# Ledger of designs, part 22: designed miniproteins, single chains, continued (4)

Each design is a single chain, and the fold is of that chain. pLDDT is the mean over its residues in the fold that is shown.

## One batch from the design tools (miniprotein)

Design m12739
Fold by ESMFold2-Fast:
Structure m12739 (fold): chain A 77 residues (1-77)
Amino acid sequence: MRGTIAGFRLIAIQGELYMLEKVNAPQEEIDKIKQLIDEAQKLYNQYKANGSQSSFDQLQQKLDEATAVIDAVQKKM
């Protein structure tokens, strides 16, 4: 069940990245968000494979980091 919420957060963050690309946000910020999404996706896959609490905690941290970067970029635009 907790993995479902993390999955929805990942989809939402990917959607916000798409919108930032559509409005021509700076490429450096786009690349940073893409890296955080890739890291979060790998942690999500690990969590689905083994149910590790450590992987889940790291996943939440990466999702929070991606959200903070997106928020900062949106506020500067």
Scores: mean pLDDT 81

Design m12740
Fold by ESMFold2-Fast:
Structure m12740 (fold): chain A 87 residues (1-87)
Amino acid sequence: HMEEEVEGLRKLIEERSTVEGATLAEMLERRGLTPEELIELLRRELEELEREIEELDKLPESDSEAVARKVGLELRKAVLEELLEAI
């Protein structure tokens, strides 16, 4: 059931209690996404995060902004991967 999938995702977001989790919940609410659209969007965002992390990995560790951004993206990626596997 589509509504069960959305409720399951919301529960997982709450369980993680992260800034990334809150951002995902807000994005769902703002866009009024269907469960199918949500799954497709999460997969797409995961691919974009992986690409951005790879690009940031090419920058020197002395770039503190790049390092901080990479950590944030890796945390978001972990949350998205867990949400997708739970679906």
Scores: mean pLDDT 64

Design m12741
Fold by ESMFold2-Fast:
Structure m12741 (fold): chain A 99 residues (1-99)
Amino acid sequence: DADVRAAMDALVARVREILAKPEVTPAELVRAATALASIATWHALNKEAPPAEVLELLERLRELDPELAEVVEEAFGVRTEADAEAVVERMRPRAEAAA
């Protein structure tokens, strides 16, 4: 669906903008991580390899917050919607702490 691909492209652009900042707040890091997990989940569930840019953004996230990057990396291995929900659940405490 072209609309879904456009939405994924918009999420990639948002993550790029956040992670390019000289100073990234904890709330912005969680937002970027959540967006990356959504992108990774979409590619995994569609059985498609993520674009190279998505992998580069994951490595940038790892430089800023290695623990968040590990949770996002699990999203690339998602096979079911339940697996995707488990990744979101693992991010919830960090999202609440950053609020």
Scores: mean pLDDT 79

Design m12742
Fold by ESMFold2-Fast:
Structure m12742 (fold): chain A 71 residues (1-71)
Amino acid sequence: SKEDIRKAIDAIEKGDIDTMDKYLDKISEEYGVSKSDAYYSIMDALGLMRRGWSFDEAVDYALSSIETLGK
């Protein structure tokens, strides 16, 4: 879900590796993407946030990327 992507981004920003891993597994299962693909889509979104994108815009980017990779 979009909420799981939000939780994954938030966990990475806080350095909570265990929570990140949990939500990457959930995203991988839901969207039919590899955990690696989910991770790198989220890391790209974090890169956009560091360039001035809002959290919601970064979440929308990650969701779009993950959906495109999965189906």
Scores: mean pLDDT 85

Design m12743
Fold by ESMFold2-Fast:
Structure m12743 (fold): chain A 89 residues (1-89)
Amino acid sequence: MSDLERAEELYEKALELLKKDPASLEAARLLDEAAKLYFRSGRYDKAAEAVLLASESAAKWYERQGDLDTARLIREQGEKYAAALKAMA
């Protein structure tokens, strides 16, 4: 299986988890792995999408714990990383 095929599989699995829980840390981890595989495959726009989804689900998880500062930081870091990836596309 290619890195791209594996990235697509992980991305789809993460989307199914997000349908059940938009604050899923498991989905965030799968999306981070998918982003790395998309990056290695030269799919920078897809890597950026995966980073943004991972950051949003992780941030929502921290919000549920009452950690608003960590949630804000995760979103800011994710947006900056996604912007850098889009600039490579």
Scores: mean pLDDT 88

Design m12744
Fold by ESMFold2-Fast:
Structure m12744 (fold): chain A 80 residues (1-80)
Amino acid sequence: MEELLETIDSLIKQAEAERKRAEANGDTELAKVLDEFISKLREIKRDLEEGKITPEEAAQRILELVREYVKKVNEIRKKK
C-alpha cells in the first residue's frame, strides 16, 4: 500500500515539474494534458486512501492513465 502511494506521489511530482517546463516553453497543449494527468492521479490516490478501490485496481488505473498520457504527449510531439 505505502509503496503504491509513494509511486503516485512521485508521478505527481514529476508531472508537476514537466508542467512547469511546458508553461516556460509556452506549450499550452502539453500543460493541459499534464493538468489532466495530475488531477486523475490525485483522484486515484484519494480513492485508494479512502479504501474505495483496491491497490490492484489503483495499479491498473495508473497503468492505463500513464499509457493515455504517453499517447497524448506523442501526438503533441508529432505536431512539431
Scores: mean pLDDT 82

Design m12745
Fold by ESMFold2-Fast:
Formats: C-alpha cells, sequence, structure tokens
Structure m12745 (fold): chain A 71 residues (1-71)
C-alpha cells in the first residue's frame, strides 16, 4: 500500500516537472516511480519476467504522459 502511494506521488511529480520544462528531473522521477512499481510486483510474488513486462508497460504509459505534458 505505501509503495503504491509513493509510486503514484512520483508519477504525478514526474508529469509536473515535465510541464515546468525540467525534463532531467521528470526522467529521474519517472525512473524512481517505475522502480517502485517493479519492487511492488516482486513483493506480491509476480513472476520476474511478468513483472519486467508490466514495468515496461508502465514506463511506456508514463513516458507518453510526460511527452504530452512537455509539449
Amino acid sequence: MEIEQEAQRLRTEAVEAAKKGDIEKSQRLRDRAVALLLQGLIDKGVEPSEALQAKARHRATLDAEIAKAAA
């Protein structure tokens, strides 16, 4: 629960940083959010290859949100 809340906070902050033009900060926050999502999946016992695929999908979604916010 706490990991999911922290990941959501970092995701929101990454998008907000992109809106302000701080792309470096946005990318750093994105990487942290995605790492926490992966850790949460592993903690729940998700198979490693499935966890990595879910991580890749979450990263792609967040990258699209950041790109839209930065435009």
Scores: mean pLDDT 81

Design m12746
Fold by ESMFold2-Fast:
Structure m12746 (fold): chain A 66 residues (1-66)
Amino acid sequence: MSADTKKGMETLLEVAEKYGVSADSAEEAARILEEQGLENEATGLRVTSLRGDKAVEHLVETGKKM
């Protein structure tokens, strides 16, 4: 996994820990990544957010296993 992808996942996990696992949490994590210049990772999280809470839940569970 690239360092940028790892940072994207770590940011999502941190936001989900503080605010819960939801589409809103993925959007907040995407905003943080975009501010850091990680636009591709931010776009990926926004797409996941648009797929709904269950898509974000699956991504978070995948991140916990890495």
Scores: mean pLDDT 79

Design m12747
Fold by ESMFold2-Fast:
Structure m12747 (fold): chain A 99 residues (1-99)
Amino acid sequence: SLLARIGIASVEDVFGRRFPSRDELIAGLRRLADALLADIADLDAQARAYEAQGDLRKAASLYSARGILRAELQTLLAALEEAGADPAYLAELRARAAA
């Protein structure tokens, strides 16, 4: 899951069995999205560096890992939309995810 990917065992570990406010939930999910986008950018940069060195096998492995993170980002986008995140923010995040 997305949470396990960033070292969080469950949603309950983030929100502690509390019913968070909508704003608290959205803020938490936005922080996860920013962290995930940073990881995607890092993997892309590393993959391009290996590709430039002719290490196509290592580059392919990193592009595969990036693909998994992009799928997790789509799941997070759905969660943000369901939580009622700002439509303008969602449009920006979708554009960044597609780039």
Scores: mean pLDDT 79

Design m12748
Fold by ESMFold2-Fast:
Structure m12748 (fold): chain A 89 residues (1-89)
Amino acid sequence: MNAAEALKKVAELIEQGRYDEALEIINSLSEEQQKIVKSALIKAIKEVVPEVVVPEDATFEQILNKIKKLSPEQQKAVAKKLKEIADQL
């Protein structure tokens, strides 16, 4: 699975509330693919909910937990943004 395919699958799982499965996909990726996915997640959060602070050293668990605490509409917006980022990879 390349980074774009992984990011699309993570976005779909976020839309479905399947955060544990999203984390499993991320943890199965190479270190370089994980860097791409982490950058995309942080970018999506900043563009959808700029008031939410994501530390640079945040773990994937912490990032996904921040998304999980958003409204359902905001979670779907983050997932949509992740798919848009994946299409540009």
Scores: mean pLDDT 83

Design m12749
Fold by ESMFold2-Fast:
Structure m12749 (fold): chain A 68 residues (1-68)
Amino acid sequence: DLLARTLDELDRLIQKAKEDGYNEAAKEIENLRIETARKLASAPTEDERQRVAEEGLKKAEEIYEKAK
């Protein structure tokens, strides 16, 4: 389940950001999680779903990295 795996990875990064004290980054990733879930639900092909998942995870990692 691509949706479940993607959301689990985003949840893990949100938790890490909160534990590290990057509360603003955690909030940004929470908003990105909502947007990514919406895009995954509306994506018409498996290829598009995979791209949406990869883009969402990449953006979340960039938000976390910038917070350091």
Scores: mean pLDDT 84

Design m12750
Fold by ESMFold2-Fast:
Structure m12750 (fold): chain A 65 residues (1-65)
Amino acid sequence: SVAKETAAMIEAVGIAVELKGMSVEWEDDRLILTFEDVPEEKAREAFERINEIFREAGLAEAVLR
């Protein structure tokens, strides 16, 4: 449902913006995440959490740049 998809997107953006040194961009049907000045382990953990949320909501997986 659109509501479930919207909730997943809001949750994912929330996770992303809590990490300083990252940017979020929506390109076509995918969320593009760019991590700068953030530890690799934290960026990877956030990316995996976002994709788990998207998978459960039936959304396309995010892309890490």
Scores: mean pLDDT 75

Design m12751
Fold by ESMFold2-Fast:
Structure m12751 (fold): chain A 67 residues (1-67)
Amino acid sequence: VGEESLEKTYKDTLEALLKAGYSKEEAEELAEYARLGAQGVVPLSNEEQKKRTTAITLLSKSLLEKS
């Protein structure tokens, strides 16, 4: 929804990836792909799509754990 910023998606994904043991550089890259996905930007390579799927899966798992 328009009021929740794309920045929140980036930060939440970044935190989840860092907690999962990803390096800061890897976590920042994957979090950016998650943000682009939320923005609806879809001209991604197969490798970028895999990174986005991985980031979203880890974020979803983290959110379910906090339920």
Scores: mean pLDDT 68

Design m12752
Fold by ESMFold2-Fast:
Structure m12752 (fold): chain A 78 residues (1-78)
Amino acid sequence: MKNKELVEKELEELREYLDKNPETPEELRKAVDYMEKGDAEKAAEYMRKAMEELGRSEEEIEIAANQAKLAAEPPPDP
């Protein structure tokens, strides 16, 4: 699977979104920063905080946190 290429594209799109929408929560910006740095634990932590601030459900928060971890440390292509 082309997971690394998809993750890199998604991170680029998220960065462009944050640049165009400066009113997004600070925690979401930090989550994206940590995804780009490859810090999965901090990326997930800040993504949870951002989603909680946005009033998302517990299930949605955990899904977003897991996606942030995968973005920071994408699994190798098989």
Scores: mean pLDDT 73

Design m12753
Fold by ESMFold2-Fast:
Parts: structure tokens; sequence; C-alpha cells
Structure m12753 (fold): chain A 90 residues (1-90)
């Protein structure tokens, strides 16, 4: 599905060019995913046609970006890992 690929490419674009928007997305995910993390990851994986393990990692990295205690170096490592995973599934 071309549209689903475009959405995943948009996440890469946000990570590269609008990191604050990606951090805000992580905050929203953290507020919504409190008990059903595995179900949320399975739904994400099915919708985008990606492996569940990769969906879990993407969601975990996005939520982790919302942590205000992270150093700039830690944020950059998370950003690079997220871009890497997104490129692997495209």
Amino acid sequence: DEYKKDVLETLIDLAENDFDALVDMGKVLKSRITKDFDEAAEIFAEYYGIPVEKAKKIIELLIKLSDPSLSEEEKEKIREELIKILNEIL
C-alpha cells in the first residue's frame, strides 16, 4: 500500500527535519498506551504490514523520546535508531 509507505516515510522526515513534532507524537503515545502496549504494537504492525517486533521497537523509541530527562546525545541515538528501523521496513 503506497499510502502506508508514505506515512512511514513521513515519520523519517519528521525525525530528520521536525524532531519536536516527533517528540510530541511520543508524548501522545505515552499518554494513550499504559496497559495494552502489546495490542497497540500488534495493531500498528497489522495496519502497516510490518513485523510486530519492529512495530514494538518503533513505539518504544517514540515513547522514550518523550522523556524530558534524556540528554541530547541520548535523543540523537534514539533518532538514528528510529530512522534505521523505519528504513529497514520500507
Scores: mean pLDDT 76

Design m12754
Fold by ESMFold2-Fast:
Structure m12754 (fold): chain A 78 residues (1-78)
Amino acid sequence: SLLEELLKQLKRQQFLDQIDQDLIRDGEEILRRLRKKLGRPDLTVEEALNIAKTQNAPPFTIMALQQLLRAQRKKAEE
């Protein structure tokens, strides 16, 4: 059924959107903690991502910061 296929696609999209939102929140928390640890309230997401990569941070930390960066860039273009 075409309708059943469409409903499956909508449910999948809602699930993926929720994961992206959760990663953005985690990225914001990581950025906040890094800013506090380094004493840099002005630290950008790009700088935080570079620091995470150079310090060999866990893959999840890098992914969360990447999602936050994408979200911030999208908002800046609006």
Scores: mean pLDDT 82

Design m12755
Fold by ESMFold2-Fast:
Structure m12755 (fold): chain A 106 residues (1-106)
Amino acid sequence: DYYASLSPEVGIKVMNGLGLSGQALRYLGQGDYEKALEYIEEAVRIGRELAKTDPRGAADILSSAALVLINMKKYEEAKEIAQEGLEFDPDNELSRALLDIAEKKI
């Protein structure tokens, strides 16, 4: 079990990054695009910081941010973030799906 092998500090950072993407979706649902972008930018920062320590968690965070970007119709930015997620974890199914969606919309 990959997640059972992580330190509590790493697990907390992954949860925080995913939570920020969840908050971004919430702000997007309220029409607050500026707040949604601020939360996505912070989630991406956390994901990038985790890339060497927890590449799977980093990819999960980046894929969650890319999903929010797709919902904002920021397809080029979503493509870039989804590609970066696949560089950290090539098996990340959500990153692969979101990359395909973004490329078809550009």
Scores: mean pLDDT 85

Design m12756
Fold by ESMFold2-Fast:
Structure m12756 (fold): chain A 96 residues (1-96)
Amino acid sequence: IPGAPSGEEAAEQAVELLREAAEAARAGDISLAAALTAAAALVLSTAESLSPEQAERVRRAAREAAEAVLEATGSEELAREVLEVAETAVENAERG
């Protein structure tokens, strides 16, 4: 798609945002962690298609963010929401 970021650019930005989300969760800022996860999903939604290697990097960062949310809150529901938001965006970007 003309003007869309490359899969590599989108994967790099999404991984960075998800790492920041994990840090926000560990600091106790769950609202910021959720906002950063949503930002990562938005970046992925505007991207050209992701390669399997790019998708796996994003999924790994999403799992780390979800784990940080679980450790900070004790809420499996909040951790699942982080993972589902990121995973849905990755799956859609892989189909691109």
Scores: mean pLDDT 83

Design m12757
Fold by ESMFold2-Fast:
Structure m12757 (fold): chain A 77 residues (1-77)
Amino acid sequence: SMDEALNELGRMLRERGYRDDGLISKSTAKDLVDELVKQGLISKEQGEEVKKKIDSLKSDYISGGYFRDILREVLKK
């Protein structure tokens, strides 16, 4: 479910020491998306869409909060 995917993303970010204002590299963010797909919490298609949105950003970094917002928007359909 969307709540399970968002909760697991939050758990993985906290495990790595990231707060919502913490900056995550695009490569690390995409690795975390792949982990959500591997755990079966999101589909492969949803994971590709999230990674596409991350790659479209002009910054090399995203905040934890913005990463969660991207995931939420993709899972809403």
Scores: mean pLDDT 84

Design m12758
Fold by ESMFold2-Fast:
Structure m12758 (fold): chain A 77 residues (1-77)
Amino acid sequence: GEEKKKKIEQLYEQAKKAIEEGDSESALKYLKELTELGGLSVERQIGYQLRLLGLMLDGDKEGALELLEELVKELLK
């Protein structure tokens, strides 16, 4: 269990940094890796990616960080 939590925490920090830096490509990459680690369905993986992309295109870094926190909270249940 701990190895999975460690990987989630590492990807969370990488995704958070990418969002804060406005690096949409890296943010999407790390978010995708988080959804795959969490075993989300393809539909849910696509849903998170589209939501993040929309927020990043709008320059809504706060919304993007909230989305990332929502995902990580779900994965750590």
Scores: mean pLDDT 86

Design m12759
Fold by ESMFold2-Fast:
Structure m12759 (fold): chain A 74 residues (1-74)
Amino acid sequence: SAFDELMALLMRAMERGSLSPEEAAALLAHFRDLAATLSPEEVRRTAQGLVAFLESLGLPELAAAVRAEADRLI
């Protein structure tokens, strides 16, 4: 599932301390795929959770990209 793919990428980020540009792009793509199945309110809540997780991992630029993507979808 898109959620499982997102979690796998987050665990990889924790182990390495970073994500490659390709892995970051894959994370955003999986977020978009998940968001396409959700209401605007659910997209906002899902983005809030992902942003919090990414910020906790020290990935603020990727967190900002997720916020921007959610804003474009709402």
Scores: mean pLDDT 82

Design m12760
Fold by ESMFold2-Fast:
Structure m12760 (fold): chain A 74 residues (1-74)
Amino acid sequence: SMEELKKRREEAAAKGQKRNALYQKVLDMIEKGAAESEIKEFLKTELNLSDEDAERLIRQIKALIAERKKREAK
């Protein structure tokens, strides 16, 4: 039904907004020097990630921060 399609789109949008908010929180935690164990536990709790997936995500975010700082220093 059209109502079901609308509901699915609204749920997808809400999930996207929540993901972006969680990403910003992790970014802030890393910039403020929070322990990796704390960030990892936060990601495992909020996103139901495995230890390996949480570690991979942290590495990717740290790499993005490093690249951003390098560009800002230019």
Scores: mean pLDDT 73

Design m12761
Fold by ESMFold2-Fast:
Structure m12761 (fold): chain A 74 residues (1-74)
Amino acid sequence: SQADQLIAQINQLLEEARRYLEEGNVDKAWEKVNEAARLFQQMVDQGLLTPEQAAEIQAQLAEVAREVRDRKAA
């Protein structure tokens, strides 16, 4: 489904963000988190997610965004 494809894309972007963060490239990690967040917002706006799927993706976004933000602030 379209939702499954977009969820997979968000997961890939968050994986890329974590990889960049591990490499010390905080700016690229932040770009990937923002791209994932934009896709998530698009899915929410289009009604493509169940409440459970939305909560799960929101939690994953928040976790990765926090890690990137903490590195930017350090």
Scores: mean pLDDT 86

Design m12762
Fold by ESMFold2-Fast:
Structure m12762 (fold): chain A 80 residues (1-80)
Amino acid sequence: SEEFKKIYREGGRRLIKGLRDKASIDELMDIINETRERVTKRFGEKEGNKLQFDLGDLLHEAVVEGLSIEEVEKRLEERI
């Protein structure tokens, strides 16, 4: 749904901004968890869990695999 995509993009954009601003891991995890809660409340636990996994994977790609912010942003758009 368009509303799901909107929440997904808003959460992903906040995550990317946090990465760019060198936010703490705790702050980045809070962004993921807040976005998950919004999705879970509106679309159910399955959709919330999927979004948490997708955003967590993007965080892993940036922090552990060392992907550029630009590449992470591209991957976010490909998942929506």
Scores: mean pLDDT 86

Design m12763
Fold by ESMFold2-Fast:
Structure m12763 (fold): chain A 81 residues (1-81)
Amino acid sequence: SIAEEAEKLYEENPGEEGLKKALEKLIEEAKKIIEESKDEKKKKNARYLLELAEEALKAKSDEELEELVEKYRKKWEEELK
């Protein structure tokens, strides 16, 4: 999945720079899925990932990143039930 590819990039380049690269990769792949996929569930999931990743790139602290991740994880769980 695109999330697994982004996670691998972060594992290979840990820290803030690696996180930024992983988030940028996630944004790129999510946009591609939104444009190219015919599966509405995949598009919906990609839109959530895109929103989360874009907001995470704007976060200035680890605490803001954790709050964003928790917020979007809960939103994903509610929407996928």
Scores: mean pLDDT 68

Design m12764
Fold by ESMFold2-Fast:
Structure m12764 (fold): chain A 96 residues (1-96)
Amino acid sequence: MEKKKEEEKKKAQEEAFELGYEAGRYRELGRESEEARRLAEEYEKKVEELIEKYEEYKEELRRAYQLGVVFAEADLALERMKETAERIEKESEEKK
């Protein structure tokens, strides 16, 4: 029944998830780009600031961040699988 605190917590969790998603995405891209690696570090710092601001919700924010990272890794893996499938299809058409 603390509607204001629940809304604040939910908004902070959504923000932490988004920061984790971006951090995870740029961390994977950072394998081939120094700029992407720097951006990943920037998003990691942003979530630390968010956790400091909402200290009472730090566990929930940490979990939301970790979920964001995992989802970014999964999305990138799916994107690479899709790209590979499309390339196989094109190679099947061109090898004649």
Scores: mean pLDDT 78

Design m12765
Fold by ESMFold2-Fast:
Structure m12765 (fold): chain A 74 residues (1-74)
Amino acid sequence: MDDPEELIKKAEEYYKRGELEKAASYFEQAVKLGDGKTKARAYRLLARVYQDLGETQKALEAYEKSLAIEKELA
């Protein structure tokens, strides 16, 4: 089963290995399948990967989406 938390874990493993595009792909899938706090975390981690790729605008958008979800849950 495609567990969003398992996808986040796989993405973090790729990120540690320097495989940034694979990390982004798995975080994007975690965002699509995740809800609430898991989705917010996936967006935050995706923002970090986009920043490392030099995709500053995409990083900001992902971070803003993470904050919006966290604010709605508070």
Scores: mean pLDDT 83

Design m12766
Fold by ESMFold2-Fast:
Structure m12766 (fold): chain A 69 residues (1-69)
Amino acid sequence: AEENAQKILELAKPYLKMSEESQKNALELLLQGNRAVAGALLKEVKEAGASEELIKEMEKLLQEVLDAS
């Protein structure tokens, strides 16, 4: 679960405007199954113009993390 959450943040990092502290908080919330945080990360990445391929990979990893929490 933590490995997948870290991978999500790594993939999203070029598109995120949030601080490292906020990214750490988002990771903790994802590991707790917070779907609102998952949705917020996807929205920010989509708004920043990430590829469909990257978005699909993030959606898959997010579902795996949320199911494991």
Scores: mean pLDDT 77

Design m12767
Fold by ESMFold2-Fast:
Structure m12767 (fold): chain A 60 residues (1-60)
Amino acid sequence: MSSLLRQKQIEEKWKNLTQQQINEEVGIRIREIGDAIDKGMTDEELQERIKKRLQELLDK
């Protein structure tokens, strides 16, 4: 195969890998926001959840 075709295959994998990383990060954030919306959570409640998570880590 030509070097051009090989380069295109590498670029495609790179784009897909980067997209997966972005999707993973965005997915986590969307899930947290979605969960907050479903529960009718306020910004204060979301901050309290984050604080509780940090407190649990501190207790270990």
Scores: mean pLDDT 63

Design m12768
Fold by ESMFold2-Fast:
Structure m12768 (fold): chain A 75 residues (1-75)
Amino acid sequence: SMSSISSLSKSRDDTSSRLTDDINGARRKADEAEKDPSNSRGAELMRRAADDLSSTRDSTSSSGSSEISSLSSSS
């Protein structure tokens, strides 16, 4: 059996790696879309989405005390 600390560390690293792969996949699709001039707007939207995911990943990965309360409420 793994210790709680070891299990949490491994789970965090595994999740971070998988998320990075997903982000890289999204960025690759955006890059491929950019090669097609007829899809330039779609490519920009995909790039922005990938960048947003990357920023979110960096924020959550950098600190466990991320500004979760920064969730924009429509109130």
Scores: mean pLDDT 65

Design m12769
Fold by ESMFold2-Fast:
Structure m12769 (fold): chain A 64 residues (1-64)
Amino acid sequence: MSEQLKESIRLHVQDLVNRGVSRDDALEQLERMVNQIAKHYKLSEKEKEEMIEYARKVLNEFLK
């Protein structure tokens, strides 16, 4: 996964956490974002899954 895509995911997670969005709602929003990024960058289903896993990991770090 590119550093640019990782930064986009991290920024979105930070925004959601700063707004006080719940973990479940944040995951739903992140999944929607990843689907949009996957379409834009023509990512495979495998690459999309990697992004969702990364988003979940980042979200868990911020919600400690």
Scores: mean pLDDT 79

Design m12770
Fold by ESMFold2-Fast:
Structure m12770 (fold): chain A 72 residues (1-72)
Amino acid sequence: SVREEVEKLLAETERRVQEAVEAGRYEEAVRIAEEGARRIEREYGDTPFGKAALEGLRAARERARELLEKAK
């Protein structure tokens, strides 16, 4: 189902972002979140599930950007 596909993409993207953050690769974490958001928007952006997932990734991206700014 669309919901399951979106949930899998969101979980995978969030996991990759967290791995990059834990490795101190904040620029990569931001990039991963942005790439994941673009994919979800392209394929599922018109669905309620895609819109909810994009909001979740927006928060993750903002957190990664904050960490990147503090690390520089």
Scores: mean pLDDT 82

Design m12771
Fold by ESMFold2-Fast:
Structure m12771 (fold): chain A 82 residues (1-82)
Amino acid sequence: NKASEATLKELEEALEKETLESGKLGIQGAIEYAKENPLTVEEIKARAEIAEYVYEVNKSEKGKKTAKIVAEALRKAAKLAE
């Protein structure tokens, strides 16, 4: 569906922006999940909220960077799917 397609596109762009191997693995896992599980705009927004929360509470700069990249990608995907 359009929401899943937007999510895949934005996560693939996020994968290109990520430089950390652990972050790349996390984004690849999210891409695999989105390919197998149709996502609604509501579910994408909920996942973006989780990433935004991780950004706020994470004490490491590298963890914050990955969380921000994922949150921004998911927020953009949700807006494109509306």
Scores: mean pLDDT 81

Design m12772
Fold by ESMFold2-Fast:
Structure m12772 (fold): chain A 96 residues (1-96)
Amino acid sequence: MEELQEEIDRGVAVIGLAVLKVTLPREPVPQEVQDRALRLIDEAMEAINKKDYEKAAETVRELADLLEQVGKELNHPGLLQGARLARNVADILEKI
C-alpha cells in the first residue's frame, strides 16, 4: 500500500510540474523570471528522478515563493495560481 501511494504522489507531483513547465512560457512574464522558474522546475524533476524528495520539495517551495512574489508585483492571477499549484506539489513531495 505505501509503495503504491508513493508512486501516486510522485506521479501527481510530476504532472503538476509539467503543467507549470508548459504554461509559464505562454505568460507575459519577464524572461529572467521565466528562465529561473523553468530552471527550478528542471532541478525539482531531476531530484524526483533521483528519489531526493526532500531536495525536490525545497526546490518547488523556492519556485512557489518566486511565482507568488512576481504574481503580486505584476498583479498576475495566473502566476498566483501557479504558486498555489507549486505549494501543493511541495506538500505532496514532503509526504513521500
Scores: mean pLDDT 83

Design m12773
Fold by ESMFold2-Fast:
Structure m12773 (fold): chain A 86 residues (1-86)
Amino acid sequence: SRSSLLSRAVGLVLQAIGALLEGNYDEAAKAFEDLARLMETVPGPHARRAAESARKAAEYAKQGKFDEAVKWLTEALRHLDAALAA
């Protein structure tokens, strides 16, 4: 269900942010990559853009670039919201 998918997405977002705040950049990147894979299970262009943005968040998280990782996470969530509204 959409509620189940949203619950999983929220869990991964919280895990990623928690890891970033702890300086566990590899763990944060893994959570963002898991989020991208979850978004790829949703059909449509908005879900694809959400996954692409989540992978960008993972790339910046691996580099320890907190602000850039959060910026791309925000874009991923905007696209996921649009995908779930369709």
Scores: mean pLDDT 86

